# Designed miniproteins, single chains, continued (3): the designs that were tried, part 12

Each design is a single chain, and the fold is of that chain. pLDDT is the mean over its residues in the fold that is shown.

## One batch from the design tools (miniprotein)

Design m8412
Fold by ESMFold2-Fast:
Structure m8412 (fold): chain A 55 residues (1-55)
Amino acid sequence: MTLEELVERIQKKLDELIKKLKEDFAKNGEASPETIKDLQELAELFRELEALRAA
């Protein structure tokens, strides 16, 4: 995976996550377990980005 492809994937995930967070908080006042999983996946992508930049 190229750095550019990884950044594009992170941007798309961020947009989807923000939308999900807004919906979750409007409905239940808290993040759903699915939204929390998406947050964890995003954190992993950021770790991969840092590792790629450090290499």
Scores: mean pLDDT 79

Design m8413
Fold by ESMFold2-Fast:
Structure m8413 (fold): chain A 108 residues (1-108)
Amino acid sequence: AEEELKKGKEAFEKKKYEEAIKYYEKALETADEKLKAEALTYLAAAYAELKKYEEAIEYAEKALELDPDNAKAWAVLGLAYRLLGKYEEALEYFKKSKKILEEKGLAD
């Protein structure tokens, strides 16, 4: 699970989003709950980069069911909703992401 997640992140950084998705799906097959939430979050991000916003929302929501403190998953929801023209919901999701990052000392 961890090795597949690492390879997926490497593919994502190289903008190979479809390849990243395949690695994240493999990570889900053997992941514990924490790694599963992480893999689902990166699946959501990869789908958002491919402009598949409905799939991005589905995977981000699944990640948040497992880990509600996942700031990246909230940010992906915000991005997807914004790009679908749902600005009010997008702002609320970005606000949640920022609050979590501030509580962890990771936001400016």
Scores: mean pLDDT 83

Design m8414
Fold by ESMFold2-Fast:
Structure m8414 (fold): chain A 60 residues (1-60)
Amino acid sequence: GPQVYRALASHTATTPEYLSFEKGELLEVLAPPVDGLLPVRSLTTGAEGLVPASGLERVA
């Protein structure tokens, strides 16, 4: 099944390929990490983008 992570802190993206998210937001992993970046979809907003694998807590 899909892997789900919870954000431990809020993050503001500085480039269009990165995702902005709030602390506690649930992020579904869409593909394996590449160079420490996870392609994810927010379960709150439906937005997709890359996030650093650090600062996320796996919940499912």
Scores: mean pLDDT 82

Design m8415
Fold by ESMFold2-Fast:
Structure m8415 (fold): chain A 113 residues (1-113)
Amino acid sequence: MEELEKRIKENPNDSLAYLELGNEYFKEGKYEKAIEYYKKAIELKETGAAYLNLGEAYFKLGKYEEAIEYYEKAIELDESLAAKAYENIGKAYEKLGKYEKAKEYYELSKKAS
């Protein structure tokens, strides 16, 4: 983490450094901090990976509708993430009590795998 903070101080436009710093906060269970850094990474460069990670952080905070929006954006930018993103959308719909929608997305995830 300290090396990533140093990298950002030296190169404040390093999108990947913000993404990796967000990942370190996510691993520590600091989801609000992870979101802050994922959003900074996205502001510098939009990537499917950054949106997927942003969605996962919102999911961990119980913000399931926002998580779904970011997962959909991840697929839009990077189709290779579709299988994982659809699985996560399915889990979010289960948390929202929308079981038929969850089933639809789990089937989409299997087809994308």
Scores: mean pLDDT 89

Design m8417
Fold by ESMFold2-Fast:
Structure m8417 (fold): chain A 90 residues (1-90)
Amino acid sequence: MEEYVNVTVTIIYPDGSVSTLTLTVPLSATIGQLAEQIQKETGIPVENLEFYDEKGNPLLYTMTIKEAIEKFGLDKSNIKLIVRVKAKKV
């Protein structure tokens, strides 16, 4: 049986604007799969999405939600992630 969790993502744009998105994902989902879903919802390319926990620890695209919870001590009942959108290369 696959366990699902709600992940609340705060998306911070290069201009400082902020949006929030809540995703329901299995614990086996990778951060990379979250990035793909955010790309589908927002149109922002996955390579421009940087994931962090609320403490500013970077999350690897290869990490599962379960691994992120265990490694960073995330609240499983209220998982909050920060996504920073990269500015265009100068």
Scores: mean pLDDT 81

Design m8418
Fold by ESMFold2-Fast:
Structure m8418 (fold): chain A 111 residues (1-111)
Amino acid sequence: SPLLELLERILELVGELIEALKNRDLEKVRALVEELRELLGELEELRAAETDPEVAAQVAGLLTALRITVADVERYIDTAPDDEAARAGLIASLEALRAALEDLIAWLRAR
């Protein structure tokens, strides 16, 4: 399934982004944010082509949350990269999104 393959790629990149933030590797964070933005564009195209309205709705909700968190990460690296509380909050948000991605992938595989 192209949708499952794309969601699994996004899941891998979210994990890498969490590790890059933990390591304070700002150059890698920037590269991963740009790669994630491209994959989120591909995900929107697959969502728009999805004929199952329940699948389309689940993907739309996750896509919105991913876009917000990726934008928050980009703002963090551009404005407050030494803010430890902001970094911890972003890591927590990404961990929650990783769990939501794993749940969606499991749900799609069970269908």
Scores: mean pLDDT 91

Design m8419
Fold by ESMFold2-Fast:
Structure m8419 (fold): chain A 56 residues (1-56)
Amino acid sequence: DEIKKKLEVLESRKQALEFRLAEAEKNGDTATVERLRQELADVNKEIEKLKKELEK
């Protein structure tokens, strides 16, 4: 269940980053958009690693 807990935390973080990304896009803040996209990519990599630990 430790992996499941960590996965849920990462999914929540992903949702928060997606919300912030949408706000940055509305404001036309291209620099923030690029940074948030990079953070989302990193979170997605962690999610994929944890999912592979649970199931291939």
Scores: mean pLDDT 82

Design m8420
Fold by ESMFold2-Fast:
Structure m8420 (fold): chain A 58 residues (1-58)
Amino acid sequence: DAEKKLEEKRLEFYSKLPKDVLQEEIDRLRAFKETASPEAQEVLDREIEILEKALEKQ
């Protein structure tokens, strides 16, 4: 799966970023979800999940 491989690479990249930067990005994406379309909310949820997994690894 090309998509899964890209998600794994994103998770690995995010895991190298500072914890505060990851938390700030999560909070920002959650704010965007409030005004986003249902389709955009699904994409944002997946990205937030990857960021949360990266944060948990630290």
Scores: mean pLDDT 81

Design m8421
Fold by ESMFold2-Fast:
Structure m8421 (fold): chain A 95 residues (1-95)
Amino acid sequence: YEVEVEVSVQSTPVMVPAAKVVQEVEVFVGEGRRPASEEALELAERLAREEAEKYAKEVTATAPTTLPSHTVTVRVRVTPEEEAVAIAVTRLRLE
């Protein structure tokens, strides 16, 4: 498998307590010619959750009491040697 992870962060003008700075995480897995295996989808979801969790910890670790709300989009591409790329869209809400 080839795995590529891309993280994009958007802040909003809505001010929230530091514990709720990361309100939404969106996970996208790239689309290809052939359907992805169940294993590839599970791997993509796992990697995306791990990256989102790391980001949430970093943002809140030294944050002041109130910060702008953030939306984190994590794109994971999992490509088997033979061009199978999964489409998986998962929305994760982190407090």
Scores: mean pLDDT 59

Design m8422
Fold by ESMFold2-Fast:
Structure m8422 (fold): chain A 64 residues (1-64)
Amino acid sequence: SPEEIELKQLLYEAVIGSTEFVIERMKEKKKTASPEKQKRIDELIERNERAKRELREELERLRK
């Protein structure tokens, strides 16, 4: 239904926004981390960036 599509769009936009917030916080924490922790933070950032791209693609499909 149109209402379900609207709700999904809102939820996807909210998740994308929260994911971006988490990525920025991880980048800040990386600045003071040890080399071993920096590597793990980079891996987490990359995973979240991929998840964000997938969500944006799904959002675009819902719009069209």
Scores: mean pLDDT 85

Design m8423
Fold by ESMFold2-Fast:
Structure m8423 (fold): chain A 55 residues (1-55)
Amino acid sequence: SAEAELEALRAELAAATDPARIAAITKRGVQLALEAGRPEEARALEDLGLRLILA
């Protein structure tokens, strides 16, 4: 399900330290969330990814 896939991507994002990997996971998560009709989730994932890259 989209919920399970998004949860898995969030866990992967939390473990990621490489900026390129963080960007790739974030992009995949945003696309999945938008396809699932969850624009708020997509925005949250984009913001999280940006914070992790800038940290």
Scores: mean pLDDT 82

Design m8424
Fold by ESMFold2-Fast:
Structure m8424 (fold): chain A 93 residues (1-93)
Amino acid sequence: VDEIVKLLEEILKLPKEVREELLRQLREAIRGNVPEETAIKISRELKKILTGDEEQQKEALEKIKELLETLPPEAVEAILAELRALLARARAR
């Protein structure tokens, strides 16, 4: 879980266009691996990361961490693997 939060903090440092594309792909990955109610909650917090100020982004990251801690280990690992792949592709440019 902490690794996912760290990777999300790295995404926040990227240009807006890159950040929007990565978080769109992440929302699709979450939908496939997470119960619908939890996926909706995480998607809401991801939107705050895209549209909010620095304080709102910080609060959204903390809420995402809490939501991820409620998930099975297999779901967390799947999300982590997808995030790592997305960031690796963005950074290989």
Scores: mean pLDDT 73

Design m8425
Fold by ESMFold2-Fast:
Structure m8425 (fold): chain A 60 residues (1-60)
Amino acid sequence: SELEEFIEKLKERIKEIEEEIKKLEEELKKKPSKEKELEIEELEGIVALLEAVISVLEKK
C-alpha cells in the first residue's frame, strides 16, 4: 500500500531528525550556542508535526 510506504518513510525521517538532534546536543555540551539551541527546537517541532501526521494517517 502506498499509504503504508509513506508512513514508513515518515518514521524513517523522524529517526534521521532524532539523530541530528543528538548530534547538536553533543555539540552544545562542548560549546553553548543559541543558534544550535534554536535549531534543536525547530527540529523537535518538525518531529512533533510528523508524529501528528502519522497519528492522523494511522486512524483507528
Scores: mean pLDDT 85

Design m8426
Fold by ESMFold2-Fast:
Structure m8426 (fold): chain A 69 residues (1-69)
Amino acid sequence: DDELIRRVGELTREVLLPYLSPEEAEEVARRLEEALRGAIAQGQEVSRVEVVEDAEGRPVLEVHLAPRP
């Protein structure tokens, strides 16, 4: 679903904006959206989205995928 991919991108921008420039946040969101679009085209769907902390203490969006039923 393109709307789901868009919402994940928006959330990524919101989570990263305090830590990155708007241009950097947009690039990260765009790459994630493209990766998700590819996974969905391969028959996967987004099962869960989590905000986790990386080794530097920065929030990172972790997307969990599952095969489409």
Scores: mean pLDDT 74

Design m8427
Fold by ESMFold2-Fast:
Structure m8427 (fold): chain A 80 residues (1-80)
Amino acid sequence: SREEVEEFLKNAEEKLEKLEKEFKEKGATEELLKEVEKLIKELEEFLELARKSLLPEYIERLKELLKRGKELGEKIKKEL
């Protein structure tokens, strides 16, 4: 449902913000990288399965979250 999509996006945004904060406070760790990569995988799987039935606005939010997650992952990799 649209409500389930909205909840998924909100939860993903909150998780990403937490990971960005942990990187700022703790720096690069193998554990943090694994958590970021897991979130990216979950976002990619959701986009693949749901993209044909999602509103364009939700697709754009997913793409933005993926971009932010991938940028965070690259920053962590550079510091490891």
Scores: mean pLDDT 85

Design m8428
Fold by ESMFold2-Fast:
Structure m8428 (fold): chain A 65 residues (1-65)
Amino acid sequence: GNVPALVKALQHESESVRLAAAVALGKIGSTSQEAIEALQKALKDESGSVRSAASGALKKIQDNK
C-alpha cells in the first residue's frame, strides 16, 4: 500500500503536502499504527486546514475499517 509514503508526507515541510497526505490516508482507510499516530500529530498541527483534514481522515479510517 501507499501508507509508508503518505506517513512520510505527513512529516513534510509543506502544508499543502501534509494536507494532501492526511486526506489520502483517510480515503484508503489505513489502520496502521504509524499512520494513526501521524494523523494524531496532525490534529495538533499549527495549520487549521491540516488539523481539519486529519480529523476527517481519522473518521474515514474508522468507517473504512
Scores: mean pLDDT 77

Design m8429
Fold by ESMFold2-Fast:
Structure m8429 (fold): chain A 70 residues (1-70)
Amino acid sequence: VKELIQAAAEAARAGDFAKLQEEVKKLAPYYLAGDEKVRKALELLEKALQAKRAGDLETAEKLLEEAEKI
């Protein structure tokens, strides 16, 4: 699980949305099973992508670091 979260965060940081989608799909069963760490990580990744899209790279990096620490 931690390896999948780190792979998703790395893909998000690199802007590799295809890779990010694949890693998120691998995390989906854990999310549906109620894994709170996975839910928190996916929420942080989504917020990081929104911040990056808005040009707030500092906030995006902080959110990605928080996701990687899970």
Scores: mean pLDDT 80

Design m8430
Fold by ESMFold2-Fast:
Structure m8430 (fold): chain A 55 residues (1-55)
Amino acid sequence: MEEVKKEILENTKKVAEILRHAAATPLTPEQRARLGAEIDELVKKIIENIKKLKE
């Protein structure tokens, strides 16, 4: 259970870092699409881990 909580925090931190990078750096449409896909994957993992905490 503690491992799941740590994974949620780590993935949330990664999303925050990607968002800070996107806010600070001029990005091409292709770079924005790639970062968006990476955020989607991280968010999916966070949701799956939250579901594990409820079970």
Scores: mean pLDDT 80

Design m8431
Fold by ESMFold2-Fast:
Structure m8431 (fold): chain A 70 residues (1-70)
Amino acid sequence: MLSELLRLLREASPEQLQRVGVLLATEGYTEAAQLVGDLARGRASEAEVRRALSRLSPEVRERVIALLKR
């Protein structure tokens, strides 16, 4: 699950990463939203994003994966 999410984030367009950031902020994961936004701008490491994403609920994680797939 987490490794698949990271693969999808690596392959995501800047537009997809912005949509993920909005979803995470709406669900209250402000730190994860900021890190995904920084990743879209080339300003964050995958390790930092991985740590923030590991704290997401399974339900929110599945919603992010679904958004990144299409």
Scores: mean pLDDT 77

Design m8432
Fold by ESMFold2-Fast:
Structure m8432 (fold): chain A 111 residues (1-111)
Amino acid sequence: AGAAFKAKFDKDGDGKLDREELRAFLKAFFEKFREEILKLFPTFKITDENIDELVDRLMLYDEDGDGKLSIEEFLEFFRDLGEGLSEEKKPEWEEFIKLLRDILEGKASLE
C-alpha cells in the first residue's frame, strides 16, 4: 500500500512529507494507535494542538531546509523521542518506529 499512502498523505508525490502531510499522517497514526501511544506516553494528550507542536519539532529535522522531511529525518525524530523512555518501554517504541518505517515505505497499511 505504498502507492495508497503516497496518494493519501504525499500529495506532491516527491517521496517527502511537508507540514500538512506530516500533520495528516500523525493524526491518522495516533488515532489508530491511541491506546498504545498513551501506554508509552501517558501524559501525552492526542489533540490537534499537540500534533501541531509535534510537527513543529519534526520540521527542525529538515536538514535540507526545503520545508519537507524525508522518511529518515522523520524516523530520527521518533528515535530521539524514545530515548526519554524507560528501558522496559524502549522495545515497544522500537516496534512502533519499525511500523512507521514500514507504513511510510508502503510495506504496511494505516488501515
Scores: mean pLDDT 70

Design m8433
Fold by ESMFold2-Fast:
Order: sequence, then C-alpha cells, then structure tokens
Structure m8433 (fold): chain A 66 residues (1-66)
Amino acid sequence: SAEDIAEATRKALLQLGASEEEAEEIARKAGELSPEDAARYVAEQALKLGASEVVAKVMEHDLSKL
C-alpha cells in the first residue's frame, strides 16, 4: 500500500542519515507514486544521500515488492 511504501521509505532514509524532515518529505512523495515509480524515486534519493549503488538497488527491489 501507499502507507507501507511511505513508512518503509522514511525508515530507510533515516537509517541512511537523512533528517526527519527530509525523510518525511521523500516518503510523502513516494506514497503519491505507483510502487514501481516510488521504488525508482527512492533509490535515486538514496544515492543523493550517499548510499552506494548496491544499497540503492536493494532498496529499489524491496520497495517494488510492496
């Protein structure tokens, strides 16, 4: 669901060191997208926050299964 995608996104970004405000805004945006588009968007944001390509790909895969 959109709520599951938003919550998973928020938690993952906080773990990567994003601020609560940044994580909530990205999670909100992801919740407005289709699961496939949300997964791609979140992976792109994770890379901008300094995540490795491997971590970003794992996040994209996991979110696409929600």
Scores: mean pLDDT 80

Design m8434
Fold by ESMFold2-Fast:
Structure m8434 (fold): chain A 70 residues (1-70)
Amino acid sequence: SEELKKEAEEIIEEAEKKVEELLKKNTEIGKEDIKLLIERLRVVAEYYEKLDPESAKKIKEKIEEIEKKA
């Protein structure tokens, strides 16, 4: 499960970087991209819930952080 944990960390890191860039641009398209990213992260979190619940929790926590910023 070290591979799954590393993959989840990479997903979270990429999501953080993308959200920061989209928030800086403050465009309508950027806001829609953030919504799409949140939905994708929710699907990933659900997948990880079955394989690595700890990683799923980290992804869910990141979703909450993004939602608060958006």
Scores: mean pLDDT 81

Design m8435
Fold by ESMFold2-Fast:
Structure m8435 (fold): chain A 73 residues (1-73)
Amino acid sequence: MELEERRKKLEEVEEKLREEILERARELGLDPEEAEEVTELLLEAWRNPSAPLSPRLQEWVARLEAYAAEQAA
């Protein structure tokens, strides 16, 4: 059952991604509410990679890109 095997693997990967995103958000100084919001948006994008990014996620990506660029300068 190919679909069931993929679902189990996806669930495991989602759990790991959730943890990694929350850890990174904490390192960036986001509060828990912001970290959870960005985590949900990123997981939605990961579940549907062919779908266009939501405006909310695009805004968060732009903010994170700005932080990264400022750190690199």
Scores: mean pLDDT 69

Design m8436
Fold by ESMFold2-Fast:
Structure m8436 (fold): chain A 74 residues (1-74)
Amino acid sequence: SEKEKELEELFEKIREALRQYRAAVNAGDTAAAEKYRQEILKLVRKAREVADELGIPESEFARRLQEIADEVNA
């Protein structure tokens, strides 16, 4: 469905923003780190809204976010 595609696109954007955030933190770029932190928060809120519309439980949504965080931190 269109909403399922939107959710996957949002998860990919979250993954990329987390990678950029990690790179900024490692570089000591506080301004870039704050920018990506704010972007992550906005993307997570949007993804949660779409997940809720799809009837995805909070526990499953949290699991998907944890998987993305673990992949970025690997």
Scores: mean pLDDT 89

Design m8437
Fold by ESMFold2-Fast:
Order: sequence, then C-alpha cells, then structure tokens
Structure m8437 (fold): chain A 89 residues (1-89)
Amino acid sequence: MDPEELEVEVLIAMARMVIAVTKLTLPKLPEEEQEKVKKLIEEAEELIREAERALREGRVEEARELAERALEVAKEAAKLADEALEKLK
C-alpha cells in the first residue's frame, strides 16, 4: 500500500471510531443536543464516503483533505456530546 493511501485510511478509521463512540452517548443526551450531534455525525459520515470514493479513484490528495475534514467534524460532534453530558451533572 502507498504510505499516503495508508495515512488516509488511518484518518478515516479514526473518524469512524470517534463517530461510533459518540453514537453510544446519543441516547443519554437531551433531545435538542441529540439533533445537533446527529447532524454533525451525518456530515462526518458523508465526508468519509466522499474520502473513500476519492481514494478508490486514486485522488489521494483530495481523499486526505476529505478525511481530515471528516475527523474534524467527528471531533466537533464528540465535543458537543461531552459538553451536553457535563451539563447533566
């Protein structure tokens, strides 16, 4: 595997892990915060799909940018979920 392609796959895997963990917290969040976090998860999942398509088509640089954006959005979703959980304490 090309080292650059591997780096993109690692970014996608990290984004997927963040999304998966954040989804586990969704049922514990207030309804308003659930909707906000769901929208960010959907955006991150769409960016992952676009990154995977770009990677399959050999557009490695574009795939990297999409994967980095997906991870950023996934982290934003996780941060909002964590902040909402702290307010419940």
Scores: mean pLDDT 86

Design m8438
Fold by ESMFold2-Fast:
Structure m8438 (fold): chain A 57 residues (1-57)
Amino acid sequence: MEELAKELLDEVLREHPNATKEQRLLLIAQKLSDMGLTGKEINEVLKVAEKLLDELE
C-alpha cells in the first residue's frame, strides 16, 4: 500500500507539477479507481499519500 501510494504520487508529480495537494489526491484517487480498487482501499492509499505530501511540504 505505501509503495503504491509513493509510485502514484511520483507519477502525478511528474505529470502535473503545478497541481495543488487537493488536485494531486484527486488524481491519485482516479488512478486507483481505474485500477479497480474499492472505495475503502482507495481511502487507505489516499491517507498514506496525504501523509507523504505533508512530509514534502
Scores: mean pLDDT 80

Design m8439
Fold by ESMFold2-Fast:
Structure m8439 (fold): chain A 61 residues (1-61)
Amino acid sequence: SLGDRELALMTDYAAGRITPAQAIARLEELRAELEKRADDPDYAAQLEGLDLLIESLRAHQ
């Protein structure tokens, strides 16, 4: 699932295997995939979560 991909990505980021810039780029890819499914309320909520996460990473870079 997209949520599993987000978890795996954030695990790699927390472990220092990817840079903040790489983490942001991967989250933006997931956001683009979710945006195509934004007619589903579950995916709309996940989009909001991803936007907040991307903003948080940008602010602490």
Scores: mean pLDDT 78

Design m8440
Fold by ESMFold2-Fast:
Structure m8440 (fold): chain A 66 residues (1-66)
Amino acid sequence: SLAERAELLALLRALLEGAKLEKETGLKPTIKVERIDDTTFRATATAGDKEVTVVVTTADVEELLK
């Protein structure tokens, strides 16, 4: 489903942001993914005092499939 793809995309984007934070801080990132509603996922990558939040919707998945 689009929701399952949006969740996966949120996870993958958070993992990429986490890798960037690990390079910047030298600390292992923590990744958290949560479902906000039927179409929206929020994923957060945290390393030390740095945090990056990524929001992915089902519309983002549809745009990538064009």
Scores: mean pLDDT 85

Design m8441
Fold by ESMFold2-Fast:
Structure m8441 (fold): chain A 57 residues (1-57)
Amino acid sequence: KEEELKELIKKAEEALRNGDLDKAIELYEEAAKLAKELGKYELAEELEKKVEEIKER
């Protein structure tokens, strides 16, 4: 599950670098949900902030 979280974040970063903002938002949102399930609340907050930042573009 922690490995799944890392994979989601990596895919989200790749989507963001490729300019696929919609996909990046989706992947970061999935990663934030998984981070909360794992008790990583600070990481989940950072991922949610990333989504908000992307949505402003």
Scores: mean pLDDT 80

Design m8442
Fold by ESMFold2-Fast:
Structure m8442 (fold): chain A 59 residues (1-59)
Amino acid sequence: EEERERIRRQVERVFERALKAHPDLTPEQIAELRRIAERGVEEGLPVSVVQTEIDRLIA
């Protein structure tokens, strides 16, 4: 439970950084990024994997 919360905070930080780096993201792209982040936390994916998926969407 504590580890899941810690991972969630790290993933949320990655998400916030992506939003700040790419202010021109559409609401649909933002929703997709959030879905990737939430799925990563729920499935217990490494933060690096979630970061890579986010980067692929916005690159």
Scores: mean pLDDT 77

Design m8444
Fold by ESMFold2-Fast:
Structure m8444 (fold): chain A 113 residues (1-113)
Amino acid sequence: MDEIIESALETAERLRHLSPRELMEHVALHVLLKVIERYDPSRVEEARKIAATHSPEEAAVLLARMLSREQLEELLRALERRIEEMLANREEYSQEHIEVLVGLLSFVQSVLD
C-alpha cells in the first residue's frame, strides 16, 4: 500500500499544472486503479474502461464501488499513517503533498459513509 501512496504523490507532482480540483480527481482515479490492480488484476481492464468512458469524478466513485469495504478501510489506514508520518516530519514534506493525501483521505471516508 505504501508504494501506491508514493505513486499518488508522484502523480500529484506530475500534474502540478492542473487546478486543485482536477489534480485531486486524477490522483483519486490513479490510486483507485492501483488498489484494484493490487487486489484483483483481472478487473483492471474493466476499471480502465470506466476511467476512459466517464468523467474523472464519476469514474472515481464507480472504481471505489468496485472495492470492498475492507479494501477501502486498508487504503484509509495507510493514508492516515502516511499523513501522521508527514506531519511528524513537516520540514521534509511539501504542504501541497500533505493536502493531496488529506483530500484523498476525505474522498475515501465519504465513500465509506
Scores: mean pLDDT 84

Design m8445
Fold by ESMFold2-Fast:
Structure m8445 (fold): chain A 60 residues (1-60)
Amino acid sequence: GRAIRLGATHLAMKGGVSLDEAEEVLKQVLAGEISPREAAERLGVSQSTVSTAVRLARQL
């Protein structure tokens, strides 16, 4: 939904990756498939950036 798109946009802007890539990684974090640390390493961002994206994705 809209909330996950906001989180993905934040990750894409900070990581310099596509929205599709950021959204896929964010979905994996939300599903518990990967840790926020692993997502941060994959996208080249800080864990704080991933935590912000997760918070944005969970806001309705």
Scores: mean pLDDT 80

Design m8446
Fold by ESMFold2-Fast:
Structure m8446 (fold): chain A 82 residues (1-82)
Amino acid sequence: SLLSDEISEAASKYAQELKKKHPEYSSGEISVLSAVEAAKLAAKRGDKGGAEGALEAAKVHAETLDKEKGEELVKETEKIVE
């Protein structure tokens, strides 16, 4: 995994909180949003490899979303990784 264990654990916890607070979100949407959070955390730490790994995860999970929504979230994640 390109993500550190700490970032992966934080993203997993964020996903669990999203499931609890937003039961209307699909599992795919939660997965993409947690990957975006992982990318933000990695970028804040200067971990470019971790941020790129999170972008790859976001792209994979975005395939389970509505096309327009998936493309927008991937684009936002790409801006974070720049």
Scores: mean pLDDT 75

Design m8447
Fold by ESMFold2-Fast:
Structure m8447 (fold): chain A 65 residues (1-65)
Amino acid sequence: GKLKEAIKVLQELLSKYEEITKENLKEAVKEAAEKTGDERLLELTEIEDFVELAEKLRELVAESN
């Protein structure tokens, strides 16, 4: 998949929320993965810990540069 495009879609989805909860973050990651077909975002949907999920997202954002 195109990681940079997938991360931008995710960021647009997240920008619609006033607060980011574990549930909102998981839903946004899943929707971004489904729209872009990026397997790395799909793998993130398997992470149950909110802090770990957020840390993995930061890693992917850094890689997308």
Scores: mean pLDDT 77

Design m8448
Fold by ESMFold2-Fast:
Structure m8448 (fold): chain A 62 residues (1-62)
Amino acid sequence: SEELAVEQLVRATETLLKQGFSEDEVLQYSELMLAHLRKQGVSEEAIEEARKAVEDIIEKAK
């Protein structure tokens, strides 16, 4: 489901930050994952919500 895909991306974002990847590296990874989800037919609304969720996780890690 779209919700599961978003949750998996959020978890991956948290894991990468814990492993010491930079904000820029994590954002680049998330954009690649979002592009992949778009190709799989995930809606633009869900893509935008996922992008904001990733940004929120990164902001909270500061």
Scores: mean pLDDT 80

